# Designs tried in a protein design run: designed miniproteins, single chains. Part 4

Each design is a single chain, and the fold is of that chain. pLDDT is the mean over its residues in the fold that is shown.

## One batch from the design tools (miniprotein)

Design m106
Fold by ESMFold2-Fast:
Structure m106 (fold): chain A 91 residues (1-91)
Amino acid sequence: MEISDLSEEQLEKMRPVIEEALAEVKPEVEANIDDRQLHIDSLFRAWARLFLEFNDPEIEAHWIEVAAKALGVAPETVRRRLERLKEEIKK
């Protein structure tokens, strides 16, 4: 799936996909295992790249809120992690 090829309808479909991906991680996070942290990091990196290409602050803000609830952390913690990963990807 290519971000540059998405229509308005396809972009709207991305919002529920973000929520679904984070919901899948929630049960794994509750297990508090290193493998779960690896899955979480992979998801963060994938979404950071997507947000850099997509450049939609509304979707990003929604994702941060959903991720914070799924991980049991503050939204600010998620935002800081996402921004750090974006800077690493930009290099």
Scores: mean pLDDT 64

Design m107
Fold by ESMFold2-Fast:
Structure m107 (fold): chain A 85 residues (1-85)
Amino acid sequence: MEEEIKKRIEELEKEYQALLRAIHDGFTDELEQRAIEVINEIIRLYDELGKGYEGAIKGIQYVADLEAARVFAERGEEAPEHVFR
């Protein structure tokens, strides 16, 4: 069971990386919702392995990456509110 959980985490991490690229190239609410679902499932599976701390750190990193991808997608659509000259 533990080995199957580890394989599932690896699959979800790969899916998450693909979702980040897709969000950066073309943001949609559907992609964002799927990314959130993947993050939550990864955290849950790490907790199942008794690695709750590791899962929490991974979750924080993934949420930060998702926010960065969203910001970059928004920047591609319009100019920043303020710019240093």
Scores: mean pLDDT 76

Design m108
Fold by ESMFold2-Fast:
Structure m108 (fold): chain A 68 residues (1-68)
Amino acid sequence: SSTIRRVAIHELKRALGISEEEAREIVDLLEAGRFEEARKKLLELGKRNGVSEEEAERIFEGIAKVFE
């Protein structure tokens, strides 16, 4: 759904402080079912912006379940 995609991009930008391009990359991986790659990318980008690994994991869990 384009609506789910748009909301996920917005939430990732807000929660991680990342760009729309970076958020879109994560959502593209989730839509492709590439959950482990999406998780690694989310954790990497979160760390760059001072988001703890624990916080990034919670953000990932909240977003990823929508694409399962």
Scores: mean pLDDT 87

Design m109
Fold by ESMFold2-Fast:
Structure m109 (fold): chain A 80 residues (1-80)
Amino acid sequence: ADEVIAEQQKVIETGSGLERALAHFIRGDAYAKQGKYQKAVEDYLNAFNTPGLSKEQRQIIAENLIAAAQGKPPKNPVEL
């Protein structure tokens, strides 16, 4: 889990657009699995607000965001 967070941090710092959105989503999922729901919500919001996402991708992010905001583990374990 910590390794995933470190990998995605690098992608967030060096990537742009959809790559950064995906990295925020994956890091948010890793935080939620650790019970760090506030950090997960922050990452999911960053992913959700990225332009160029499909309706399907946005729905997956929204479902995981809602779960994290309620202090629950990710609803959808599948990556974008």
Scores: mean pLDDT 77

Design m110
Fold by ESMFold2-Fast:
Structure m110 (fold): chain A 86 residues (1-86)
Amino acid sequence: SEEVLEKLKEFVENFSLPKLTRFWEALRASGELTDEQWQRLAPQLLLILNSPETPEEKAERIYKLLKDLGVSDEVILRAIEEAFKE
C-alpha cells in the first residue's frame, strides 16, 4: 500500500545497521518466513540499500521482495516500527 511505501522510504532514508538488524529480526518474529528465507533476506536487503537508486526505488524493491516472500503489509509496518526503536 502507499502507507507502507511511505514508511519504507523513511526507513531507507534513515537506515543504519542497528535499524536494519531490528527490521530483519522483526520480520522473523512474524512467523510468515521460513528460517532459510529469513537468513537469505539480510544480504538482499543490504544489496538494495547499497544500490545507487533513489529512496523511493529502494523502498519499492524492498516491498516487492517481501511481498514475493508472502510477507503481509501489517508485518512490514511492525518491522519498520521496530527498526526505529532504540
Scores: mean pLDDT 85

Design m111
Fold by ESMFold2-Fast:
Structure m111 (fold): chain A 80 residues (1-80)
Amino acid sequence: AGLRFRLTLEGVSPADIGELFARIREVSEELGAEIDIDFLRAPPAGDHVGEVEMEVTVRAPTEEQARRAAERIRELVAEV
């Protein structure tokens, strides 16, 4: 099963994005879900903060597992 959604992050640095991606990798491993992230535009560089828009695709054996992975990702995004 697959689930696709868009996320917008405001006032984020490259370090914030890196930390978020590390946590998303942990969720992928923990839940056995495949998580693909596509930037809809280039993320901020250096020490600059900015807006990031991304499309997240979650694939798992069941819709329930995909939904759970998506909920966990949304929780991680809320912490950034």
Scores: mean pLDDT 76

Design m112
Fold by ESMFold2-Fast:
Structure m112 (fold): chain A 94 residues (1-94)
Amino acid sequence: SKAEDIQQIQHMADVAKQVIQDARDGKISTDDALLSLELMRSSLVSSYRPHNPELAKLIETGGDKVLKAVAAGDYDEALKLLDELEKQAVDLIS
């Protein structure tokens, strides 16, 4: 359902924000953060692609921007891009 998809997107965004914040604060390595975020992105893309290809594409392309910001050590930009991606994903489902 739309409500379940929105809840999943919001939950995964919260988990991703925590990963980025932990990397920024030096609690985990950038490499560990990138691995976790890539696994989350790949899982969501694979789950949505068969039934919501537009959402899958949004997560794939938006998630790539977040990953590039994290790889650059630009954690505040990564958090901003993730907030924008979450909003766009929720708006697309709604």
Scores: mean pLDDT 90

Design m113
Fold by ESMFold2-Fast:
Structure m113 (fold): chain A 98 residues (1-98)
Amino acid sequence: MTSEEIKEALREVFREAAEKKLKFEDFLKLLEERLNELGAPELAKELVEKLRKEYEELEELVKNDPEGLLEELEAQVAASEDMKIQLEFVKNLVEEIL
């Protein structure tokens, strides 16, 4: 499996999560299932663990400065066409925590 195939799979997972407005746990399940189907179970486990840690940090940031974090995410979505879907999904998660 190439790095490019993994990136494409991740883009598809983020797109589906954003379109379906998946909860964080459902997103992690989809991510793990997709990467396991590609034959990358170790990567799936590592990414899920990393994302859980990042989500805990995100929840803390949302509690401390929810408006500032949302403004930053909106600016990032506007500035980055390639990352738009991924950033829209993260924005949806922030709105869920609020």
Scores: mean pLDDT 70

Design m114
Fold by ESMFold2-Fast:
Structure m114 (fold): chain A 72 residues (1-72)
Amino acid sequence: SMEMIEKILEIAEEMGILELTRDALEEVFAKNPNPTPEQILMAIGYRLDKEGLTKKGLEFVKKAKEAIKELE
């Protein structure tokens, strides 16, 4: 969903991780043109963990899951 991607990017910008999140999204969409929300969040979390931002990645995934649930 475009709305889901927009919300993910909004949360990432608020948390100061927009560039890393965009990079992770580009990578996941290169592998799968229709990724699941779980695949998207896992890819972003993995990228943040790799960059030494494990705690921020866990916080991001929690916030994004709550926001996605509100879109349903």
Scores: mean pLDDT 83

Design m115
Fold by ESMFold2-Fast:
Structure m115 (fold): chain A 96 residues (1-96)
Amino acid sequence: GLEELRRAAQELIDVVNKAAAADPSVKPLGDQVIAHANRLVESLEAGDLDAAREALRQLGAYTRKLIKASPKYADEIKAALDRLVRAATEVMEALR
């Protein structure tokens, strides 16, 4: 549910912050990933499926860029993103 969604988003934010702390040059990409993860949570808490789909699309685009820029954290970022996408999908299914 929403608690699992919030936890998965926070896990992704934590990994992104670790990557940015290790390499400050990826911070602008990390900030975009964090912004869209937060928008995804806010959209789903509001029941706005169109906003949630757009946030998820942007999240995917920026995490792909971040993974290329941060190979040391790529697997950790991918794992956290996969958990967030699963949690978001479950919430979106419940809102239909």
Scores: mean pLDDT 90

Design m116
Fold by ESMFold2-Fast:
Structure m116 (fold): chain A 92 residues (1-92)
Amino acid sequence: TRREMEERERREREERIKRFRELLREISKLSQQQVKDMFNSVASTLDDDTANLVKQLLKEKKSALEIMLKVAKEDPSISQETIDLIEEVLKE
């Protein structure tokens, strides 16, 4: 029935949000060295403005989620819902 399809779509959406929250919690556990190593591995794929922002936040000893949140806020392709989820996990 139509209700069964709506229930399935709701569960799939809830599972995607749950997996993303779990991923963000794992990211929150990363050490400064792990974040720096990850940044160094992808730095060549980032534009200069994003790379400079991440370098500044690393020097300020910001957590992985704080860096991710700042980068996400500067990227217009990132949805407000994604930004809100990062902020919610950061407040935990």
Scores: mean pLDDT 78

Design m117
Fold by ESMFold2-Fast:
Structure m117 (fold): chain A 62 residues (1-62)
Amino acid sequence: MSKDEIVNEAGAEAVAQSTTKKEYIQLLAEKLLEKGIISEEDAEKAKNSDEDEAAKVISDSI
């Protein structure tokens, strides 16, 4: 699967499993880390950041 396909699949799974935007960001970061798309440091930063900062961290890592 391409990198873009992996990212899109992780996003879809995170949306399906979350009820808040904060939960979505945490699940997305964990799935991207598991799939090797982002580093452990970037995943941790995204999980501890606000929604806008977390989105930027993930975008910069991709």
Scores: mean pLDDT 74

Design m118
Fold by ESMFold2-Fast:
Structure m118 (fold): chain A 86 residues (1-86)
Amino acid sequence: GDPVEIAKEGTVEELERGLEALEQGDVGKAETYAGIAYDIADRGATAGDKDLAEAARYAGEAREAIKQGDVEKAKEYLRKGLEYAK
């Protein structure tokens, strides 16, 4: 399989899990899933994919928003990450 396509699919899956966790009020799981999405997207970015570089940046910003208690901003960043990873 194409490593970039695998990284895109993994990033999408983990960002969607992060959004679902926030919708259910599980901030701890949301932070975990955003962190996994960041790691997968960052590996794809290292392979030269610019969209995955942006997805990684937004996943990282979502983690920071979660730590600050800003659930609305975290959801916005996770949605932006999804736009790039899809």
Scores: mean pLDDT 89

Design m119
Fold by ESMFold2-Fast:
Structure m119 (fold): chain A 96 residues (1-96)
Amino acid sequence: DKVKELTKKAREELEKAKDDPQRMVEIARQYIEEAKDNAKAVLSIVKEAARVATEMGENADAVLQAIVDAATEVYPGLSRKAAQAAAENGKKEAEK
């Protein structure tokens, strides 16, 4: 399962960078680029990045917006609403 393995690696790298907003966005973008042929994989990475970003406090919303922007720029035809929903789901998972 390439999608599951890619998502796990993305989460591990994002967790290491959660004190650095710019680095988190770069890592998320890198994994979104690797997943760009699969919308479900892109959305899974957005969700995991949002989960980790939620731990960043005041920087969380800016990082979440940048991740959504990266996903919609990298994947042709990906709905911004779908990317935002994935980010919101990740945020809610982190808050419980």
Scores: mean pLDDT 78

Design m120
Fold by ESMFold2-Fast:
Formats: sequence, structure tokens, C-alpha cells
Structure m120 (fold): chain A 75 residues (1-75)
Amino acid sequence: YDKNTIQKIIKKLGDFIKKQMSKHDINSMVKKSDIKKSLGDYFPYFNKIFPFGDTVKMIDIQIAYGMYRIMYAIS
């Protein structure tokens, strides 16, 4: 994963989290298909690191977001 790919995932995932957190708490479930739609072409990269089931807790998505931010900072 290059730094540019990580940065694009951070942006798209951050936008997704911001939108979802306006309506839900960290224990709320979201569909993996909604994450896929939000990430678009970057979803296969995300799914390779985080192979979630059909539904995902918001806290797990936020953890994934934090891990991408760390990966970007140390890359």
C-alpha cells in the first residue's frame, strides 16, 4: 500500500464515519455493502486488511480508521 492509497482510504472512511455518527453510536451496526459503496475502488484494499462479515460495528470501523491513520503517519 502506497502512502497515496492510504490517504484516499482515510479520507473516504473518515467521511463515512462522520455521516454515520450523525445518526448512530459506536455500538450501531452498519452493512459491509454500505462501506463498499463509500470506499468504491479502494474497498478491495480495505477488505484485504479488514475482512469483516456482512455487518460491522461502528467501533470496529473507527478502529480500522485509526489504524490507517497510524499507517499513514509511519509510512
Scores: mean pLDDT 82

Design m121
Fold by ESMFold2-Fast:
Structure m121 (fold): chain A 60 residues (1-60)
Amino acid sequence: MDSLRRQRILGDRLTQQGVQYIQNGDLLLANDLAQQADSYGNTDGARRIGDLVSQRIGDL
């Protein structure tokens, strides 16, 4: 359970930082953090960042 708690904290921090990068216009860094968050089990956060990046680029 320590591993689960650690992964959750890391995933949450990566997701928050990814949103900050999107706000600053650093879409490539945001996408990298989304992939890292997903690897730590924060799939919802990663998906949200991906959607925001796509909206900024104008991709589907």
Scores: mean pLDDT 75

Design m122
Fold by ESMFold2-Fast:
Structure m122 (fold): chain A 91 residues (1-91)
Amino acid sequence: MRVDIFVRDEEGIMIAAGVEAEDPLEAVEKLLKDVQSVIDEKDITIDIAASGSDEESYELAKKLVEYIKKTISNIKSVEISGRQARIDIKK
């Protein structure tokens, strides 16, 4: 299953990563570890797009949002829309 992740600030896209994984949570965990310091320093938006069936993509987006909420304390807003999730983080 493929997951595309985009990390953006007010200036634009900072990080764009696509990962192929049997466990998408593991792939996202590795990425979040690398960007943790950036998340703490400024306002950012994380966009997640999952591939697969509509049901699988929705459930995956929901799980990724739950994982990010557990990992990042300064979340301003979260939106899940079909195959996509958007997470706004406030410094």
Scores: mean pLDDT 69

Design m123
Fold by ESMFold2-Fast:
Structure m123 (fold): chain A 71 residues (1-71)
Amino acid sequence: MKVKITVNKDGTIDIEYSEDISLEEIREMVKKAAEEVDLNKSPLEQAREIAERLKKIFEEKGYEVEIEFVD
């Protein structure tokens, strides 16, 4: 199953995932990814760190992950 994470220039993150991944699993992964983010960084830098941590978490669960950074 594939997951696409898009980091927008305003620091928002969009996650596209298959219906076989539960909303509860997505919530737990987002929570874990945000746990160690540096709150003193810009929203865009925080979003990049969260996206990279999410990629690692999804890959550890056996998903194929694509990250796109929008300028």
Scores: mean pLDDT 77

Design m124
Fold by ESMFold2-Fast:
Structure m124 (fold): chain A 86 residues (1-86)
Amino acid sequence: MIESVEVVKVEKVDGKTVVEARATFSDSSALKSITVGERTGPFAEIFHSRSKEMTYTAVLESDGPQTVVVIVERESGEVDVATLTV
């Protein structure tokens, strides 16, 4: 499950907010997917990983304050969610 999640950087590029987030996990068991994006907006990327640490970049169509949701699903079907304000 997610041990920690942090925002590495937030940039405003051509009217869009670019968020880079890093997540670490309590174990290195297989991950089915990880999603990073705004809670009420589109999720920019979905990944599959077996790593303990992953860095993700999401592009959001907003230049105001945002809530970024990180969702991790394991092959076991377990889901963990972390929320960041940027």
Scores: mean pLDDT 60

Design m125
Fold by ESMFold2-Fast:
Parts: structure tokens; C-alpha cells; sequence
Structure m125 (fold): chain A 79 residues (1-79)
């Protein structure tokens, strides 16, 4: 369903203000079965490369979370 749209908007906001919370929310959405295409589109909109996105999806949840937090934090540092 489209019920996750509000959560994805919240995730986009959190990526700029709370990288750890954004990473937690993304991994929770992935584990809950949110379509990969939707999550890939979100990461692309946040400036992630295809290589970074593929690495995130190949990683187990804990590693994916740590990588996402690091990448979100680096994006905040550029603001």
C-alpha cells in the first residue's frame, strides 16, 4: 500500500536533521517489506549513487544501518 508515503517523507526530513533516526527508519521500512524500487528511488532523490544503493541493499540490516547513518551524516556535513 501507499501508507508508507508519510514515513518516507519523514525519513527525508530526518536524513537532514537526525542521520541515526533516518537510518533506523530506512532499515525498518526495508525489513517491513517496502518495495525495493520505492526505497531505491528515495535514496536516489537524496543523492545516493547506484553503487552506494546496491551496497546498502546487499548488506545485512546492521551493516546497512551503519552505512546509511554514515552516508546521511556526510550529507548533513555538506550543508
Amino acid sequence: GTRHVGRLLLLTSLALTDPAAAADLFVAEREAGTPRATLRSLLRSLGFSDAEIDRIFAAPPAEARALLERLFRRRVERL
Scores: mean pLDDT 78

Design m126
Fold by ESMFold2-Fast:
Structure m126 (fold): chain A 80 residues (1-80)
Amino acid sequence: MKKSVVVEFRDLSHLTNEQAIEQVKRELEAKGYEVVAVDTATNFEQMLEKVKRIIEEYEPDLIVISRTAEGYVIVAAKRK
């Protein structure tokens, strides 16, 4: 519909979930985004369900999905 959400996928399989969250948050904040939601998932199906909930609840401009050593990290952000 009228609002586009940008979804980016990153391979951070050498990092833990905590390390991936910190890295992505720093990058987004440096680019002028405000992080509005962070979540984690152990498998692809759980990740998709959580992404859907975040879109519905927060209406972000950008979602970064990172594959990590522990599964998936989801970081959602809005433009400041």
Scores: mean pLDDT 84

Design m127
Fold by ESMFold2-Fast:
Structure m127 (fold): chain A 80 residues (1-80)
Amino acid sequence: SEEAEKELEELRKELEERGDKVGLNMIDQNINVNKLSPAAAVSAAKALEKGRKEKLDGDERTRRIFTAIQQAEAAEKAAK
């Protein structure tokens, strides 16, 4: 939806202002490769940020991002 797209745009701007190019690249890769909805992309980005703050290794961060994506997609299907 347009509201979720606006939230995604604001999140991208926040990451850009912080100089977090790795976070921006991972969001872009997930959107372009997995064709995520904006809501799922926002959930994935939040999981990525939390994983970085907790100093998780790359594999664990990837699992948490995948779980967040699956949960967001399942919630969208359940709301339908």
Scores: mean pLDDT 62

Design m128
Fold by ESMFold2-Fast:
Structure m128 (fold): chain A 76 residues (1-76)
Amino acid sequence: MKEVTQSLEIEVRGDPEEAGRRAEEIARSVPGVLDASVVPSPRARRAVLSITAEDQKAVDDAVKALRDAGFEVTRL
């Protein structure tokens, strides 16, 4: 299968660095996610999460896990 890279914008509540680390941990815990990294957005309470996954299903599962954890997620 072709590896997929997807960028997501997440709304972070509270400390952006702590929320970003939590989002990375959640994404990395999903089977088929190979890498996840977050950078703070210039916009307050926003961050961009880049996910590299084995397939689109793993990306979709990661988005679901983030939303289930209370993150507002927009696909870029």
Scores: mean pLDDT 77

Design m129
Fold by ESMFold2-Fast:
Structure m129 (fold): chain A 88 residues (1-88)
Amino acid sequence: DERERLVEEARRLEREIEELYKNGKMKPEEAIRALVEVGVALLSLAVLETLRRRGRPIDPAEEEELLRRAREALERARKIIEEAKKKV
């Protein structure tokens, strides 16, 4: 399930951001920006999960839009993390 995979990825990125910040390898502003992107992904996925749990039909276009938003947000988070790692 792509949704479950994206949730797992978001949680891994969240932990990586925490570790980088804790070890002084990421500025507060960089950590905040990366965490905002992780939050956008998790919120998009939470909306999709809520709709699925209610057992109501989800418009395939709406499901794809939520998945797209999550994918793009995680991509932006990865770029922030990668740039922070290059400075070490």
Scores: mean pLDDT 83

Design m130
Fold by ESMFold2-Fast:
Structure m130 (fold): chain A 109 residues (1-109)
Amino acid sequence: MREEAQRLREQAIELLEEARKKASEAVKLAEGEPSVKGGAEAVLDIIEQALRAAQAGNMGGAYSLADVALKELNELKKKASPELQKLLSEASDLVSRAAELAREAERLM
């Protein structure tokens, strides 16, 4: 793997780790919102799968899973309380940036 692709991969992993933390906080907060809790848990699982793909050097897998997580995060924000929407938006921004970096890393590999 080229040095530039490795740097982009490392940055994507860092962003996915931060997104995982925000999604975990959202799951805890969603304990008070049964209509959103299941979706928040599903998004956390997808982000963890994207992180594992990135750690394995599978940038295409990481990017594809991150895009799925973004779609689910956007749907959850429509149902969530304002406090939970803030955490979901923070996770969405992190996942979006990670997806972009993973896609760029794949193009350089």
Scores: mean pLDDT 87

Design m131
Fold by ESMFold2-Fast:
Structure m131 (fold): chain A 81 residues (1-81)
Amino acid sequence: MKLTATVLGKKITIEVDEDTTVRELAQKILDKYKDELSVSVDEVMKYLEERFGLRGDDKVTQELAELVGNAISELQGKKRE
């Protein structure tokens, strides 16, 4: 499946399977953009758990992919700007 997320104002598309978890999606985004992003997957998961009650092993959906992208953008902004 193709999921879309917005990270730092950029629309990105990630290929995922039916068993891909929220943590695995976050890791795939961070690995793909590691030269631009200084956020760790653990920081993303803590943000999502504290604000939305999401667990890293929850299966990813389009709505959760959007939340992951928003979490990465927010955390990256707080670290550098």
Scores: mean pLDDT 80

Design m132
Fold by ESMFold2-Fast:
Structure m132 (fold): chain A 63 residues (1-63)
Amino acid sequence: MASDQAMELVVARDYAGLTRLIQQDPSLKPMVPGLVKLLQGPEASPEDQQAAKALEAAAASIP
């Protein structure tokens, strides 16, 4: 399932692939807030924070 692939990309830290998947599959838009919260955790790296912003922007661009 697309949601399973999204989780695999998060674990692999393939944020470019994750952003692309969300842009290609609008049904994943509802899971974006949860992914953003996960990436913005208390020990989030600058890369994780940047990925979270990219995911929010991608989700916002989906009609």
Scores: mean pLDDT 73

Design m133
Fold by ESMFold2-Fast:
Structure m133 (fold): chain A 82 residues (1-82)
Amino acid sequence: SEEELREGLIKSAEAAIKHLTEEYKKNPSKELEEKIKKAEEAKKAAEEGDVDKAVELLLEMERPEASEEEIEEGRKLVEEAK
């Protein structure tokens, strides 16, 4: 459902913001700063119901640096809802 998709997108964006912010504190870089901004924009889009924009932003900013379980949980919700 659209509600499940929106929740999954918000959860994915929140996980990305959390882990990118933690990584940025350890090793600041422009790349991480840009990814954090995209994650925040994706969360805002999902909260406003712009599912298409949220999905595109999350796909553009793939996050291998976050914990495997948290990223897979959020990303799986987005992928299955697409």
Scores: mean pLDDT 73

Design m134
Fold by ESMFold2-Fast:
Structure m134 (fold): chain A 72 residues (1-72)
Amino acid sequence: MDPVDDLEEALKQARELANSPSVDGNHEVTVLRVTTPNGVTFYLVVPTSMYPEVKRRLEKAGVEVEEVGKFK
């Protein structure tokens, strides 16, 4: 899951990933807005099953994480 600087690009990645084959049969993805302590904002697209772990790791690193939406 590659970070992107633009919400529209993140939404495009989410749609593409949701339409891709999934090894677990789950096509739902979550789009996250991540803000660093320096005020840099980027977006991350993750499978919804991985969202809790990704959010936990990012928050532990001192960055703010907000759910933008879920897509399938």
Scores: mean pLDDT 72

Design m135
Fold by ESMFold2-Fast:
Structure m135 (fold): chain A 112 residues (1-112)
Amino acid sequence: LKERLLKGIDLFNQGKLEEAKELFEELLKENPSQGIAALIYAGLSLIYLRQGKIEEAIKYAKEAVRLDPSMAEVLIAQLDYLEKQSGGKYKEQVEEIKKAIEEVLESGETLP
């Protein structure tokens, strides 16, 4: 599991988004620990955002934060970085995902 998680992160960093997505989805089927699942959902959220699939990006961002509230800060930092690197192309989408993350934190639906 850990070696394939690192491979998925490496594929994502290389811009091989479809390969990273397929590997992350396969890892989720193996019932990983809550912390590993949260990291995978965070990665999927960023992949879907880069693919223009905002509804999926929101869904996975919410799931990541629900499983691990600390993922909120990590995701927000990565979303801000992506917005700046894209020259503001993802500004509206990033704001929508951030709002969804804040709603999960405010609802108290996070797991301990």
Scores: mean pLDDT 81

Design m136
Fold by ESMFold2-Fast:
Structure m136 (fold): chain A 61 residues (1-61)
Amino acid sequence: SAETRQALLELIQEYLEQGKNPAEVSKSTVIKRLEERGIDRAQVEELLKGFRTLGEYMRSL
């Protein structure tokens, strides 16, 4: 969904600004952080299907 994608892009921007390496951010961490922001867990799991880290997802863009 557009809302889930937007929330994920905002999380990516925040992690980059904090100097975090997306390759070290696990899928489980991303799911938990977006769920804490009110994003539906199942939608995040679908977006990240087949990826292990945030960095892998970013390379698919």
Scores: mean pLDDT 84

Design m137
Fold by ESMFold2-Fast:
Structure m137 (fold): chain A 98 residues (1-98)
Amino acid sequence: YFEKEKERVLAKTPPELQPIYEEMFKAFEAALKRDLDTVKEELDKLYEIIQKTNLSDEQLRTLALDLRSVGTFLKNLGLPEFAKLFEELADKIRSLIK
């Protein structure tokens, strides 16, 4: 993973969303290393942070789309098992939208 790109994204991210995107990057990096256990752990942490953060429905929709985008990227890299984990989290986040 390119650390400079992570820093750029986090610099543009609102403070309340920074921990969420940081965990998303950790899960993505673990997926690129094919570390399934770490991906599951980081996605569980990501979901906990999302639940603790008072996010708007619009922010939840954006996060679900971002997770699906990561899933699509991983699927295209030949990592469908990892893609599925990101897609499943996106579905859980969508269920939080009223």
Scores: mean pLDDT 81

Design m138
Fold by ESMFold2-Fast:
Structure m138 (fold): chain A 52 residues (1-52)
Amino acid sequence: SLDELVAEMESLTTGQQQRLRLGHGLPPGTDLVELVRRLVEAGRYDEARRLL
């Protein structure tokens, strides 16, 4: 669910979040929680899940 995915993303350390940004080619300041929310709202749940 969105709530579970957001909670999982929010549980990540700063270092884990930075590794995800680098691994997915995202800018260093990308708000991963907001990105996940936007992807799920767009029906792109599998893409949101792949960020983790």
Scores: mean pLDDT 79

Design m139
Fold by ESMFold2-Fast:
Structure m139 (fold): chain A 96 residues (1-96)
Amino acid sequence: SADEEAKKLAEQTFSPDPKVRREALKRLAELAPKVTNPEVLEYAAYAVGRALLDPDPEVRRAAIEAAKAIYENAKKLGIVKKVEEALYRGRAEALA
């Protein structure tokens, strides 16, 4: 399912390889509009939040696009606040 694939892609954003992280974020941006499970979208938002502070500038660019796609679907699913909180948690943990 799109939800299972999105969860897998979010997990791949934690890869030690920046190429894997970048590709996962690009695919997650494309898949985000198809996610129907709010918990999966929230987890993806958390992973993307971390990636917004990634040391690789191409990973950060891909994370911005993924965040936009996640936010648009969050509006449709009625979970904008949860997605904003998850993005914030991801960024905060990346700094800790």
Scores: mean pLDDT 89

Design m140
Fold by ESMFold2-Fast:
Structure m140 (fold): chain A 76 residues (1-76)
Amino acid sequence: MRYSVYMLLESEEDVGKYVELNDGTIVKARKAGSVGAAVSFESEIEDPEAVAVLEDGKTVVGPAKVFSKIVVPDYS
């Protein structure tokens, strides 16, 4: 089953960095207003989690800190 996922990260410093998910997927963080960075992606797992922040898509700089997460089943 497919899920549309949106995660708002705690730090604006993560804009332009990459986030590694618990399924091994890597997604680029984008600017989300004045509240930090966000990632938006599709997942086949019911509870996708952000694991690590990668500054270049390869080098881990720390754990991903998520401020809020929205997971919506996608039946389309």
Scores: mean pLDDT 76

